# Ledger of designs, part 114: designed miniproteins, single chains, continued (4)

Each design is a single chain, and the fold is of that chain. pLDDT is the mean over its residues in the fold that is shown.

## One batch from the design tools (miniprotein)

Design m15970
Fold by ESMFold2-Fast:
Structure m15970 (fold): chain A 104 residues (1-104)
Amino acid sequence: SKKQELAKVVDEFIAKLAKIIATVKDPAVRAELEKELETLKAGFQEALNLEDFERAVLMILVYAIEFGGEVYVLARRTGDPDVKAAAEEITKVIKEFNRKIKEL
């Protein structure tokens, strides 16, 4: 079903984000990114429980963009080069994620 394919794409997206976050060497900064990822996971779970598939897709896109914005805010606030590199990689992963879910 489209809902099962959406859930699979979401799981693959979360796994890619977790891998990128794991590259951040500063444990305090990495913990902030991990907290943002848990917020994203919670939002995605709420979206996936919606009966309206189109609304679920829209909410998932909104949460993904908000997550990307928070990573850029953290990069600017900390000046951490690992977070800056992570933000660039996350931007590419979000663009690919958006492409995949538009094809569902």
Scores: mean pLDDT 89

Design m15971
Fold by ESMFold2-Fast:
Structure m15971 (fold): chain A 101 residues (1-101)
Amino acid sequence: NEEFVEKIVEEAKRLGETQKLLELLEKALEGDKEAQEEVVTYLLGEATRYNDEELAENFQSYALLDLGKTNSAGVKGTEEKAEEALKTIEELKKKLEEVLK
C-alpha cells in the first residue's frame, strides 16, 4: 500500500487538493458516515484505476463493515480486509499531514 499512498499524495499535491483530502479523511476517521462513503468511493476508484484488485477488495470490505456493517458480520476475511483499508486511510492521513506541516 506504500506505493498507492504515495501516488494519492502526489496527485493531491499536483491538484492542490491536499488540505481538502486531509479534512475528508479526518471526518471519516471520526465516524462521519458521509465522509466515510466519499473516502471509500474515491479510494476504491483509485485502486481500480491502478488495477490493484486486492486493495480495491480491502476498500469494498471496509465499506461493507463500516457503512453497511452488520450484514457482513462474522466473515473473518472481510474483517481483515477492512482493517487493511483502515490502515491505508490512516497512513494516507499521516502522509498528507507531513506534506502540509
Scores: mean pLDDT 76

Design m15972
Fold by ESMFold2-Fast:
Structure m15972 (fold): chain A 78 residues (1-78)
Amino acid sequence: SLKERALRALRTGIENGADVGAVARQFAKAALDNGYSPEEVREAVREAVKELVEKGYITPEQADAALAGVDRAIEEAK
């Protein structure tokens, strides 16, 4: 699922010390380029960051940064 792909991308980025917002933005751009809708991309990342916050892998602030990254990718795709 797109959620599982988002979760994997964010998880890998975190483990490698990458900026969560930048990883989310790059993931969103790739998903949009592959024909996913803005709504599908937003929902996938929202579900992924919720799980990562619940498991203690990221902070709520990092989750907000990830969603901001997605919104930037969507705006740039317009």
Scores: mean pLDDT 86

Design m15973
Fold by ESMFold2-Fast:
Structure m15973 (fold): chain A 88 residues (1-88)
Amino acid sequence: DKEKKAQEYKSELEELTKKARELLEQIKTGTVKEAAVANAQVMSLLGRSGGLGLLLASYGSPEEANKLLDEVLEAAAEASKAFLEKKK
């Protein structure tokens, strides 16, 4: 029960990291307007990641939650940096 929920939150965090990396490629290859839309999606992903990390930690995986949150934050930071470089 709790282990299944922890695995579900872990999988969701991993999917957010994957999505942030996909959005990074969209930012690099798209127009400035397309990059702005992709960056807005990255900001939305960041908002969701904090709640999922807290849920995963509460189900007995705080160390894993911290690692997965760091991965989402790193991927999102790379995407936002690429957008700022593309806009300039």
Scores: mean pLDDT 83

Design m15974
Fold by ESMFold2-Fast:
Structure m15974 (fold): chain A 71 residues (1-71)
Amino acid sequence: MKLKPEVQAVLQKLAGKDSVSFQELVNTLRDQKRIDPVTGKVILSPELAKLTGKKSLTLSELADFLASNRA
C-alpha cells in the first residue's frame, strides 16, 4: 500500500516493513493485541492518534483513513 510519507513511516515502524497491505497491517495489529476483543476497534499508537485525531478506530475507519492518505 502506497501512502503519504508521514503515514507510511508510522505504519512501517508498526509492521517492521516498507510496504504494508491493509491485510498485513490488520494481521500485525491482531498479533500485537492492538484490536480490542470487545469493540473490535484498533487501539492506536500515540503517533497514529495524532494523525487521525482519535485514540481508536474501527477497521472500516482505519481503511478510510489510509485511503484518504494515499500518495
Scores: mean pLDDT 73

Design m15975
Fold by ESMFold2-Fast:
Structure m15975 (fold): chain A 98 residues (1-98)
Amino acid sequence: DLRLQYLLAAAFIAVTQKAEREGASQEEIEALKNIVGVVIDAIEEKKSVEETIELAREELEKVKPLLSEETYELLERILRLAEAGDLAGLEALIAEIE
């Protein structure tokens, strides 16, 4: 579902922008940009939604030590909504993030 993949990318972009607004470290911001890049690359390579989510989870676990607990929990919420195919939940969470 290409719509779900685009919402996943939008959600991670929203988290990155929130972190930038809140003055997160450059290290955390670069880690978030890497997660966004993984999702965008997966979409460009025409990978499945399942593969895209798996790749995003792998990147999240690699960068976990660079993230605040709040940011990590927010990214985990995004991935759980994506795994459930919850488009409405993703759209609502993006709106909540700002």
Scores: mean pLDDT 87

Design m15976
Fold by ESMFold2-Fast:
Structure m15976 (fold): chain A 61 residues (1-61)
Amino acid sequence: AAALAAILSAAVIAAMAKGLSPATVAAIALTAIAHIAANPSLSADDVAAFIAALIAAATAA
């Protein structure tokens, strides 16, 4: 879906803006894709919240 692709793209840009390494950005993207694949009924808001949590956790580490 276009909305999920836009959220993932925005999340990658946000992670890069936080100075996260390319490997960490890739890990966040793959984790988000796996979560979406495992939970096909997720709303765009659920996906955005999940990705935001991953970025926050990676930034804190």
Scores: mean pLDDT 74

Design m15977
Fold by ESMFold2-Fast:
Structure m15977 (fold): chain A 61 residues (1-61)
Amino acid sequence: GDAKAQEAAEKARRGGAAIGKGLGAEAGSNLAYTDAQRALKDDPKVAEAAGRGAREGGRAA
């Protein structure tokens, strides 16, 4: 929805990608999702974006 929410989602995706690169796609995406939910919690889409980013980062690593 909001431009702010989209920016937050992108930031979460990048953070997730960094985690995914270190831990791998599966472990990274699960951790990034939980971490984002704990830290952000205002928008579940942001947590999902973090998980997706971690999956991508793990695949690229």
Scores: mean pLDDT 64

Design m15978
Fold by ESMFold2-Fast:
Structure m15978 (fold): chain A 81 residues (1-81)
Amino acid sequence: SFEEKLEEVEKKMMAMYHEALHMAEEQGASLDEVLAFVEKKVAEIKAEVEKTVKDKEHLEYLLKIIDQSKANFKKHLEELL
């Protein structure tokens, strides 16, 4: 269902954010390296959504949420690092 796909996307976005934090905290990655990781992972999530979601309205909504979450995560990472 759309609700299941939305939950899946939200889980993937949160997992990516936790990986970004782990890179900074455990691996000593710079802000630039962490932001590059976020951009790469978001592009991968968007590509998968574009491949699997056949309904145009659902696809547009999911892509909008992904972009909004990315912007929020980047802001949080810039404030923390």
Scores: mean pLDDT 85

Design m15979
Fold by ESMFold2-Fast:
Structure m15979 (fold): chain A 60 residues (1-60)
Amino acid sequence: APEPEIRLTREQGEVLKKVLAKDPNASREEVRKAALDAGLTQEEADRVAEAYERISKDIA
């Protein structure tokens, strides 16, 4: 189960899904840049990147 302290908003989750759909091998920094490009704040982009890294490490 995801940790309660790492909770993405709907928009943050949509950005993560779009990045994974476009490039499943995207790096953490590419995910962060995509979030910033989508209009998220730097703090929100960091949260999306952290969530992606946690998911990627569990699978990889």
Scores: mean pLDDT 72

Design m15980
Fold by ESMFold2-Fast:
Structure m15980 (fold): chain A 91 residues (1-91)
Amino acid sequence: PPEVLKLLALVEKVVEEFLEQYKKTKDPIYKEAAETVKNGALKALSFVPELIKEGLKELENLREQLLKQKKFEAAKKVDEVIEAIKELHKL
């Protein structure tokens, strides 16, 4: 489905951007963000409702942590992944 390819392309881009931020800042939140985005996408692509819900909850928690640290651009990227997952599953 086109929505799967769109999610995969977005996740690859966002993960790479977070890993680049980690290299520049050495802030462990960016490495955690890359791992959380990748794991959330894998759970979404399982098409198992309980795993999709778990992945979304983990991504929402990450977004809250990034906002608390005033990492607004990183939080926006997590929001884009959350919305792509919701679009894929018609949530």
Scores: mean pLDDT 89

Design m15981
Fold by ESMFold2-Fast:
Structure m15981 (fold): chain A 82 residues (1-82)
Amino acid sequence: MEALVAELRAEVAAIAAPYAEAFKDATLETASPEQLRVLAEIARLQAATLDRMAAAEPERAAELAAMRDALLALRRELEARL
C-alpha cells in the first residue's frame, strides 16, 4: 500500500508540473488552441490519477473526488474554448 500511494503521488506531481508551466503561459482567454488542448489532456490525466489515488486512500476519497471533479470541470471549460 505505502509504495503504491507513493508512486501515485509521484505520478500526480509529474503530471501537475507540465500543467503548472503551461497554465503560467496563458489565461483561458489568451491561450492558443494548442495550449488549450494540452491543458485539457493534462487535466484528464490528473483526474484519472486522482481516481486511482482515491481507491488507494479511502479515508481521503471524498477530498480527492472533489479535486477530480474540479479538474474535469476545468477540462470542459478548456474544451469549450477550442
Scores: mean pLDDT 67

Design m15982
Fold by ESMFold2-Fast:
Structure m15982 (fold): chain A 67 residues (1-67)
Amino acid sequence: ARAEVAAEVEAATGRALDLSGLDREAAAEAARRVLREEAERLFEKGDVAGAVGLEIQAVAVGLQLDA
């Protein structure tokens, strides 16, 4: 559900998202953007494993929205 995706993004990045009122693709794109921005920051810090984890989470957002 969208609330679950928003909660997971907040847990992973510290950034709150409101995905209510968005269509599925807009909600997915918003979540992916935040996850990828944080992945880039982790990569710059040398946390390659953390960055890869967030990229995997970004790819999985569509499946999580459909659950």
Scores: mean pLDDT 77

Design m15983
Fold by ESMFold2-Fast:
Structure m15983 (fold): chain A 97 residues (1-97)
Amino acid sequence: PELLVRALELVAAGDIDGAVALLREAGYDRVAEAVRLAAAGRYAEAFALISDVNSNNLEERLLAHIVRMAASTPEVRQELLAEVQRLLEKLQQQQLQ
């Protein structure tokens, strides 16, 4: 999850190229392209590329959030990042207890 959280942080900061490069290095080529398209305002094409990402697990949910964040305004990106970080912190605390 650390790599996907880092990709979320890069998108939230507006570093789309950095997020795309990180996702491609990790083997998430389709999600990386979806992030690039979403950041360029090509939402229909971006979401079509991740239509098979059904959010069945935490990894898929984080991948979907990365693309949704790239499609959002800078203000909404920061709010989404804070929400995801809080959810991950709570889940980690619940697993350790």
Scores: mean pLDDT 78

Design m15984
Fold by ESMFold2-Fast:
Structure m15984 (fold): chain A 100 residues (1-100)
Amino acid sequence: SSLVAEARARVAEIVAEARAMLEAGASPDEVVTFVTARARELLEAHADLPLEEQERLLRELVGQITGEARKHLSAEEVAALTDRLLAEMARLLAEHAARQ
């Protein structure tokens, strides 16, 4: 679907921005704040996609950012970042689903 392709392109843009932040020495807190804000925008822009597809996009986003974080952060920081991203994505998806 063209909508899914557009959403995936936006995920790639968020990952690229998060990568640049990590390369610049951004903290896990800064990355979580940035990604959470972009994920909210992504869900709002693609509210017409099925919830299962939205969940899949957020899982792809977290997986890719965690992969990038492993190149720049300690194992402990990566674990903390991943746990916080998963919690924020679950919260955003639940809030978005409740509004539909």
Scores: mean pLDDT 86

Design m15985
Fold by ESMFold2-Fast:
Structure m15985 (fold): chain A 64 residues (1-64)
Amino acid sequence: DKLEMAVGAIRTAARIGANRYPDRRDEILEQGERAIEEVRETYERVSPDEAFRLGGQRAITLFS
């Protein structure tokens, strides 16, 4: 399922980012949850493909 893959990628990226920047842990985890909400909304409103693409972009941002 593309949605669950995108959500999983964001959660993993947020965990990695939070571990890399522990002083910003709560901020990064909250950003990850907001990204998941955006991806779920995009999946329902726009398309599964766009949601998956957005998920990848958000995941890269979270661990960069």
Scores: mean pLDDT 82

Design m15986
Fold by ESMFold2-Fast:
Structure m15986 (fold): chain A 80 residues (1-80)
Amino acid sequence: SPQAEADALVQRFEEEVDRVLKEAKSKTEAYLKLGDILLEVRRQLRAWQAAGWPQELLDYLRQRVIEIVERAEAEIKKRE
């Protein structure tokens, strides 16, 4: 279902962000890797929007992505 795919995307995105935070050796590397992950997520969201997914679900996904990114950015800023 769209909801299950949305939940799976959020979980994968959060896991990928956690990997970047653990693996990255510098702020620059962390930002570059986060940028790559965000690009992939944004492409998937655009594809789902084009496929006619419910607006409420798309809004949920966008909000979850924003929250995860904000937490990741705050964590990166603490490193150096």
Scores: mean pLDDT 84

Design m15987
Fold by ESMFold2-Fast:
Structure m15987 (fold): chain A 68 residues (1-68)
Amino acid sequence: SAEEIAKETERLVEEIKKEHPELSERDIRGLENAVRTARRAAEENTPEGLALAEMILALVREEKRRLS
């Protein structure tokens, strides 16, 4: 569900922030914006919202892989 995707996005962002304390304020704000956007998309309860949440989760997963 979109809610589960938004929750997973938030969990991954918190892991990234914990593993990478060196991240700039701008990078942290970018990740936090991704969480907010995924949450808003989930709240819409539409196919478009689900697709947006899935795209954001994929981007956050890619960022985590890039930083690792």
Scores: mean pLDDT 84

Design m15988
Fold by ESMFold2-Fast:
Structure m15988 (fold): chain A 61 residues (1-61)
Amino acid sequence: MSAEEGLAKLEEIVANSKNEAARTIAGAGLQEARELLAQGDEEGAKRSAEGGIKAAEKAGA
């Protein structure tokens, strides 16, 4: 996935997940990925977003 696609998926989890732990994890991953993208680290942002999505899914997203 692209960094932009990863960010969109994390935003979807934050907005729509019924699981508070999953929303918190996704929110943290979204913040980190946005910070990396703002610094020009697209690869780091993509990796952070992917990790955040997987962690949120394991938490019940």
Scores: mean pLDDT 82

Design m15989
Fold by ESMFold2-Fast:
Structure m15989 (fold): chain A 78 residues (1-78)
Amino acid sequence: IKVEVVLVDDVDEAVEKYTKEEGYELIGKNEDSALLKKEEDGVVTYVFIMNSKNPELVEEAQAVKERLDEVVAELKKL
């Protein structure tokens, strides 16, 4: 399993790109964010898209990304 956090200026444009061009499935969407999922070759990838124009979401996205990278690194040691 893989989780990515992406900051974009236009959430709707990013959702179209990921679903139309990269084969992601839209799981949920609101005004400032979207959650996408892709299953390929037994691997599940989640992409959390967030509006870069909201500074609170930018700070949270960076903190979440750092924490997820650390958790993934620990899981690889098991």
Scores: mean pLDDT 72

Design m15990
Fold by ESMFold2-Fast:
Structure m15990 (fold): chain A 75 residues (1-75)
Amino acid sequence: DEELVERARELLLEYARLRGLMNPETLAGIEKAVAAMRLALTNEGETHTREEARRRLEEEIERLEEEIRRLREEE
């Protein structure tokens, strides 16, 4: 889902704004999930791969949201 990829991008921008510098581990995780989802979007017949990519991206988005929440509490 391209909408999910855009959500991840928006969250990464918010995370960068709060941190000043993005955490390399958090970046690597979400970037891999976004790349997997983009690859899955190019395979119209590969439903299983797309579902796995979406689930992974959702997990990384949830982790990023939690990190943003913690940073906001620290501010």
Scores: mean pLDDT 69

Design m15991
Fold by ESMFold2-Fast:
Structure m15991 (fold): chain A 64 residues (1-64)
Amino acid sequence: TAAELMARAAAVAARANALAAVAPDESQKGLELTQQALEAPSLEEARRLLDEAEAVVDRAEKAA
């Protein structure tokens, strides 16, 4: 649902912001992908972009 996508976007954005000091490039990329997901023309595209944002953040968290 749209509410679930908004909740996912908020969670990913919070995780990306937490990485700003240790992984600034990945933090910025995660936030940009999250913004693109919220602006996406379809729920399918929004989910795809959030999956990409989560992957970027997951990789950065594991590297830290």
Scores: mean pLDDT 82

Design m15992
Fold by ESMFold2-Fast:
Structure m15992 (fold): chain A 75 residues (1-75)
Amino acid sequence: SLPPPMPLSPEERQRRVDTVLRLSSRIAKEGEKNPSVTDDQIHEWIQELVRLAFDEQVSLEELERYAEEIIKKLE
């Protein structure tokens, strides 16, 4: 059997933490401007963003794209 993929390096984990903090802040800020979106929906999107950020199969580029898709929905 092939071994499982290597876990994220400490440096990659830190980049993902920094990216999540930045993107979560953007989503929350854009959500505050949109009266049609609930706080619960914003919270769910941020929780999914955090989950994706620590998935070794998800690239930083895919994480950024996911956040941009949410931001476009808020505009």
Scores: mean pLDDT 79

Design m15993
Fold by ESMFold2-Fast:
Structure m15993 (fold): chain A 60 residues (1-60)
Amino acid sequence: EEEYQKALDELEAMLARASGNPELAAWLQKAIDLAKQSSPEGGYDIAKNAIAEARAAFAA
């Protein structure tokens, strides 16, 4: 759905911003891959959790 695609887009934008942190970039890529392999509902939950953790990592 629309929310799922927006969450994936946000994760991909975060991945681009993580260019200075290869560990965070690798983690974000794995989260994106896992979300895309899941159902839209399951993928959305994975994406939302990944966004929250990435935001915390960028704030640190």
Scores: mean pLDDT 78

Design m15994
Fold by ESMFold2-Fast:
Structure m15994 (fold): chain A 65 residues (1-65)
Amino acid sequence: SLEQLREEARTLLREIRKAMENKDVEAAQQIVARLDALLRSHLTPEQRRDFVRELEAEIEKEEAA
């Protein structure tokens, strides 16, 4: 479902941010590849752009709080 996809993508985005904060470029690239594969199997390219932007904005708001 879309709700499950959102939850999984949100988890992967947080893991990417954590890997980048730790300067673990290799881990970040592997997680990005996994996120890309997940989104490609469920969404069109246009839907992926909007989906990722919305989730990134939500994560940034949570971190700013």
Scores: mean pLDDT 81

Design m15995
Fold by ESMFold2-Fast:
Order: sequence, then structure tokens, then C-alpha cells
Structure m15995 (fold): chain A 78 residues (1-78)
Amino acid sequence: GDEEALEGFERARNAKTLDEAAEGLTRADRESTNLEAQMSAGVGLISLGVGRAVGDPEFGLRLAQRSAAKGLEALKAA
């Protein structure tokens, strides 16, 4: 549910590794019933993949953390 999605976004926002961010965003996408939050989780997951593809995983992690923060705001506003 949305409570588990909030936990997923918090985990992703505070992630220190790509795997932690991916786990948090995947949980947020799976558990959320809010479309804007699901879109934020998806963008974050894509950002992790893009970072790896261009050889800048830190860039991907920063974008994923930003997307997680947007997902949190979407759920709080819902």
C-alpha cells in the first residue's frame, strides 16, 4: 500500500548504493496506488540504468534520489 511505498521512497532517497536505490524504487512502484508516485519511481529506475550506461553511476544515483523525493511529495499531496 501507500505506507510501504513511502518506506520504499525513503530507502531510495537515503540510498548509498545503486542496489539500495533500486530496491527502494521497485518497492515504491509495486506498492503505490498513486500514478505520479509510480511515474517518479519509474524515472528513478531509468536514471540508475542511464547512469550505468554512460559510466557515471553517481549521476544516476543522484537522479534516482531526486525522483524518490518527488515520489514522496506526490504521496503526501494525495
Scores: mean pLDDT 86

Design m15996
Fold by ESMFold2-Fast:
Structure m15996 (fold): chain A 78 residues (1-78)
Amino acid sequence: SSLDALIEQIVDAIIEGDVDRVEELLDQLGVSEDIKKAAIALAKGDMKKASEYLGVDEFDTFEQGIVRIVEEIRREVE
């Protein structure tokens, strides 16, 4: 789906640390400010800040942070 393609691009941008691209793609989806801030924090390697913006316990791994951001995006736009 077009949503799955956008989520894949967002995940790739987070892994690459491309903050501007993460913000651009999330703005296209119209997600909440907290999800955008969390994704940007994760793209910067700040797992603690990402978990704080999502209101969850600090992530043990970067991959756990990615999974949570994808779940939050799907919850809000599906």
Scores: mean pLDDT 87

Design m15997
Fold by ESMFold2-Fast:
Structure m15997 (fold): chain A 83 residues (1-83)
Amino acid sequence: SMEDIKKNYEEPTKKIKELKEKGLKEKDLSLLDEALEIAKEELEKFKQLYEEGHNLAAKELAEHYEKLIEEVEKAKAELEKEL
């Protein structure tokens, strides 16, 4: 459902925020990689739905996942620079 899709976006975002607040550690790289993989898979799915004309809300979700990917990649780069 659309609610399940939004939950998949919200949970990774919340975890990334919690990791930033606690201070990123080397072991958190795996969690960031998992979040990035999920976000990329969801982005591809919503791009396909938008291109097929099935749902305009898919465009908004794709934009949200693009932003999430950028946030995860920035967090990963910051962690790699610190380690």
Scores: mean pLDDT 68

Design m15998
Fold by ESMFold2-Fast:
Structure m15998 (fold): chain A 62 residues (1-62)
Amino acid sequence: VDRVIAAAKLLNEKAGDLSQMSPEEALQVAKEHQREIARELGVSTRSALNAAEEAARILTGV
């Protein structure tokens, strides 16, 4: 849960308001920023991708 919240904040800071994007666009943005999120959170790229994708789903209401 904490990683998903942190990923959501990082995505908003780096890519802007994901709630204005389609779910597909937000998911693509999550994939594009997965390595940056992994570095910032100190987790693996896989863990960062999972957290970022979940954050994108929550932010877009999916």
Scores: mean pLDDT 77

Design m15999
Fold by ESMFold2-Fast:
Structure m15999 (fold): chain A 90 residues (1-90)
Amino acid sequence: KEEEKVRNEVEDLVKTELLKTDGVTYDDANVVSNKVKMGQRGDKNLKIDKAKLKERIQAAVEECKAIKDPKERKHCIREKINAAIRDLSG
């Protein structure tokens, strides 16, 4: 239950930060946040520094904004956020 709560908080945080980004639609943010998953089965230590995660999300958007294809841009953002979650959770 605690793991599920942290997962939901991370997904909400990702969605919220993406929605603050100019040129990102609600559907785009929802698709990216729904694809950003921690390895939830068997994860015992779900403690993430939310401030650092916000910084990594902002950095991911800045790095990926040069990509003109919306599909490739979303993939770039998702992969960088997934890497950030892995780095920050363990």
Scores: mean pLDDT 67

Design m16000
Fold by ESMFold2-Fast:
Structure m16000 (fold): chain A 74 residues (1-74)
Amino acid sequence: LSEEQKELAQRLLAGLAIAAQAGDAARARTLSEKLVEAGLISEEEARRIVELTEAGDAEGALRQVSAAGKRTLG
């Protein structure tokens, strides 16, 4: 990844983790879409994070965000 892509990934993933923890499904969807558009996470990863956030499973959503971040950033 370029440095710009790493910075974007860190910013969007951090925002996504905050949205997931807050149960903000609309924000989680918006940030997940941006991550998919940037090629930083898969559509399946994005969908799973949003679904868990919508279900109120903050811990599950945060685990998915962490896994995606580790895969993308190392």
Scores: mean pLDDT 84

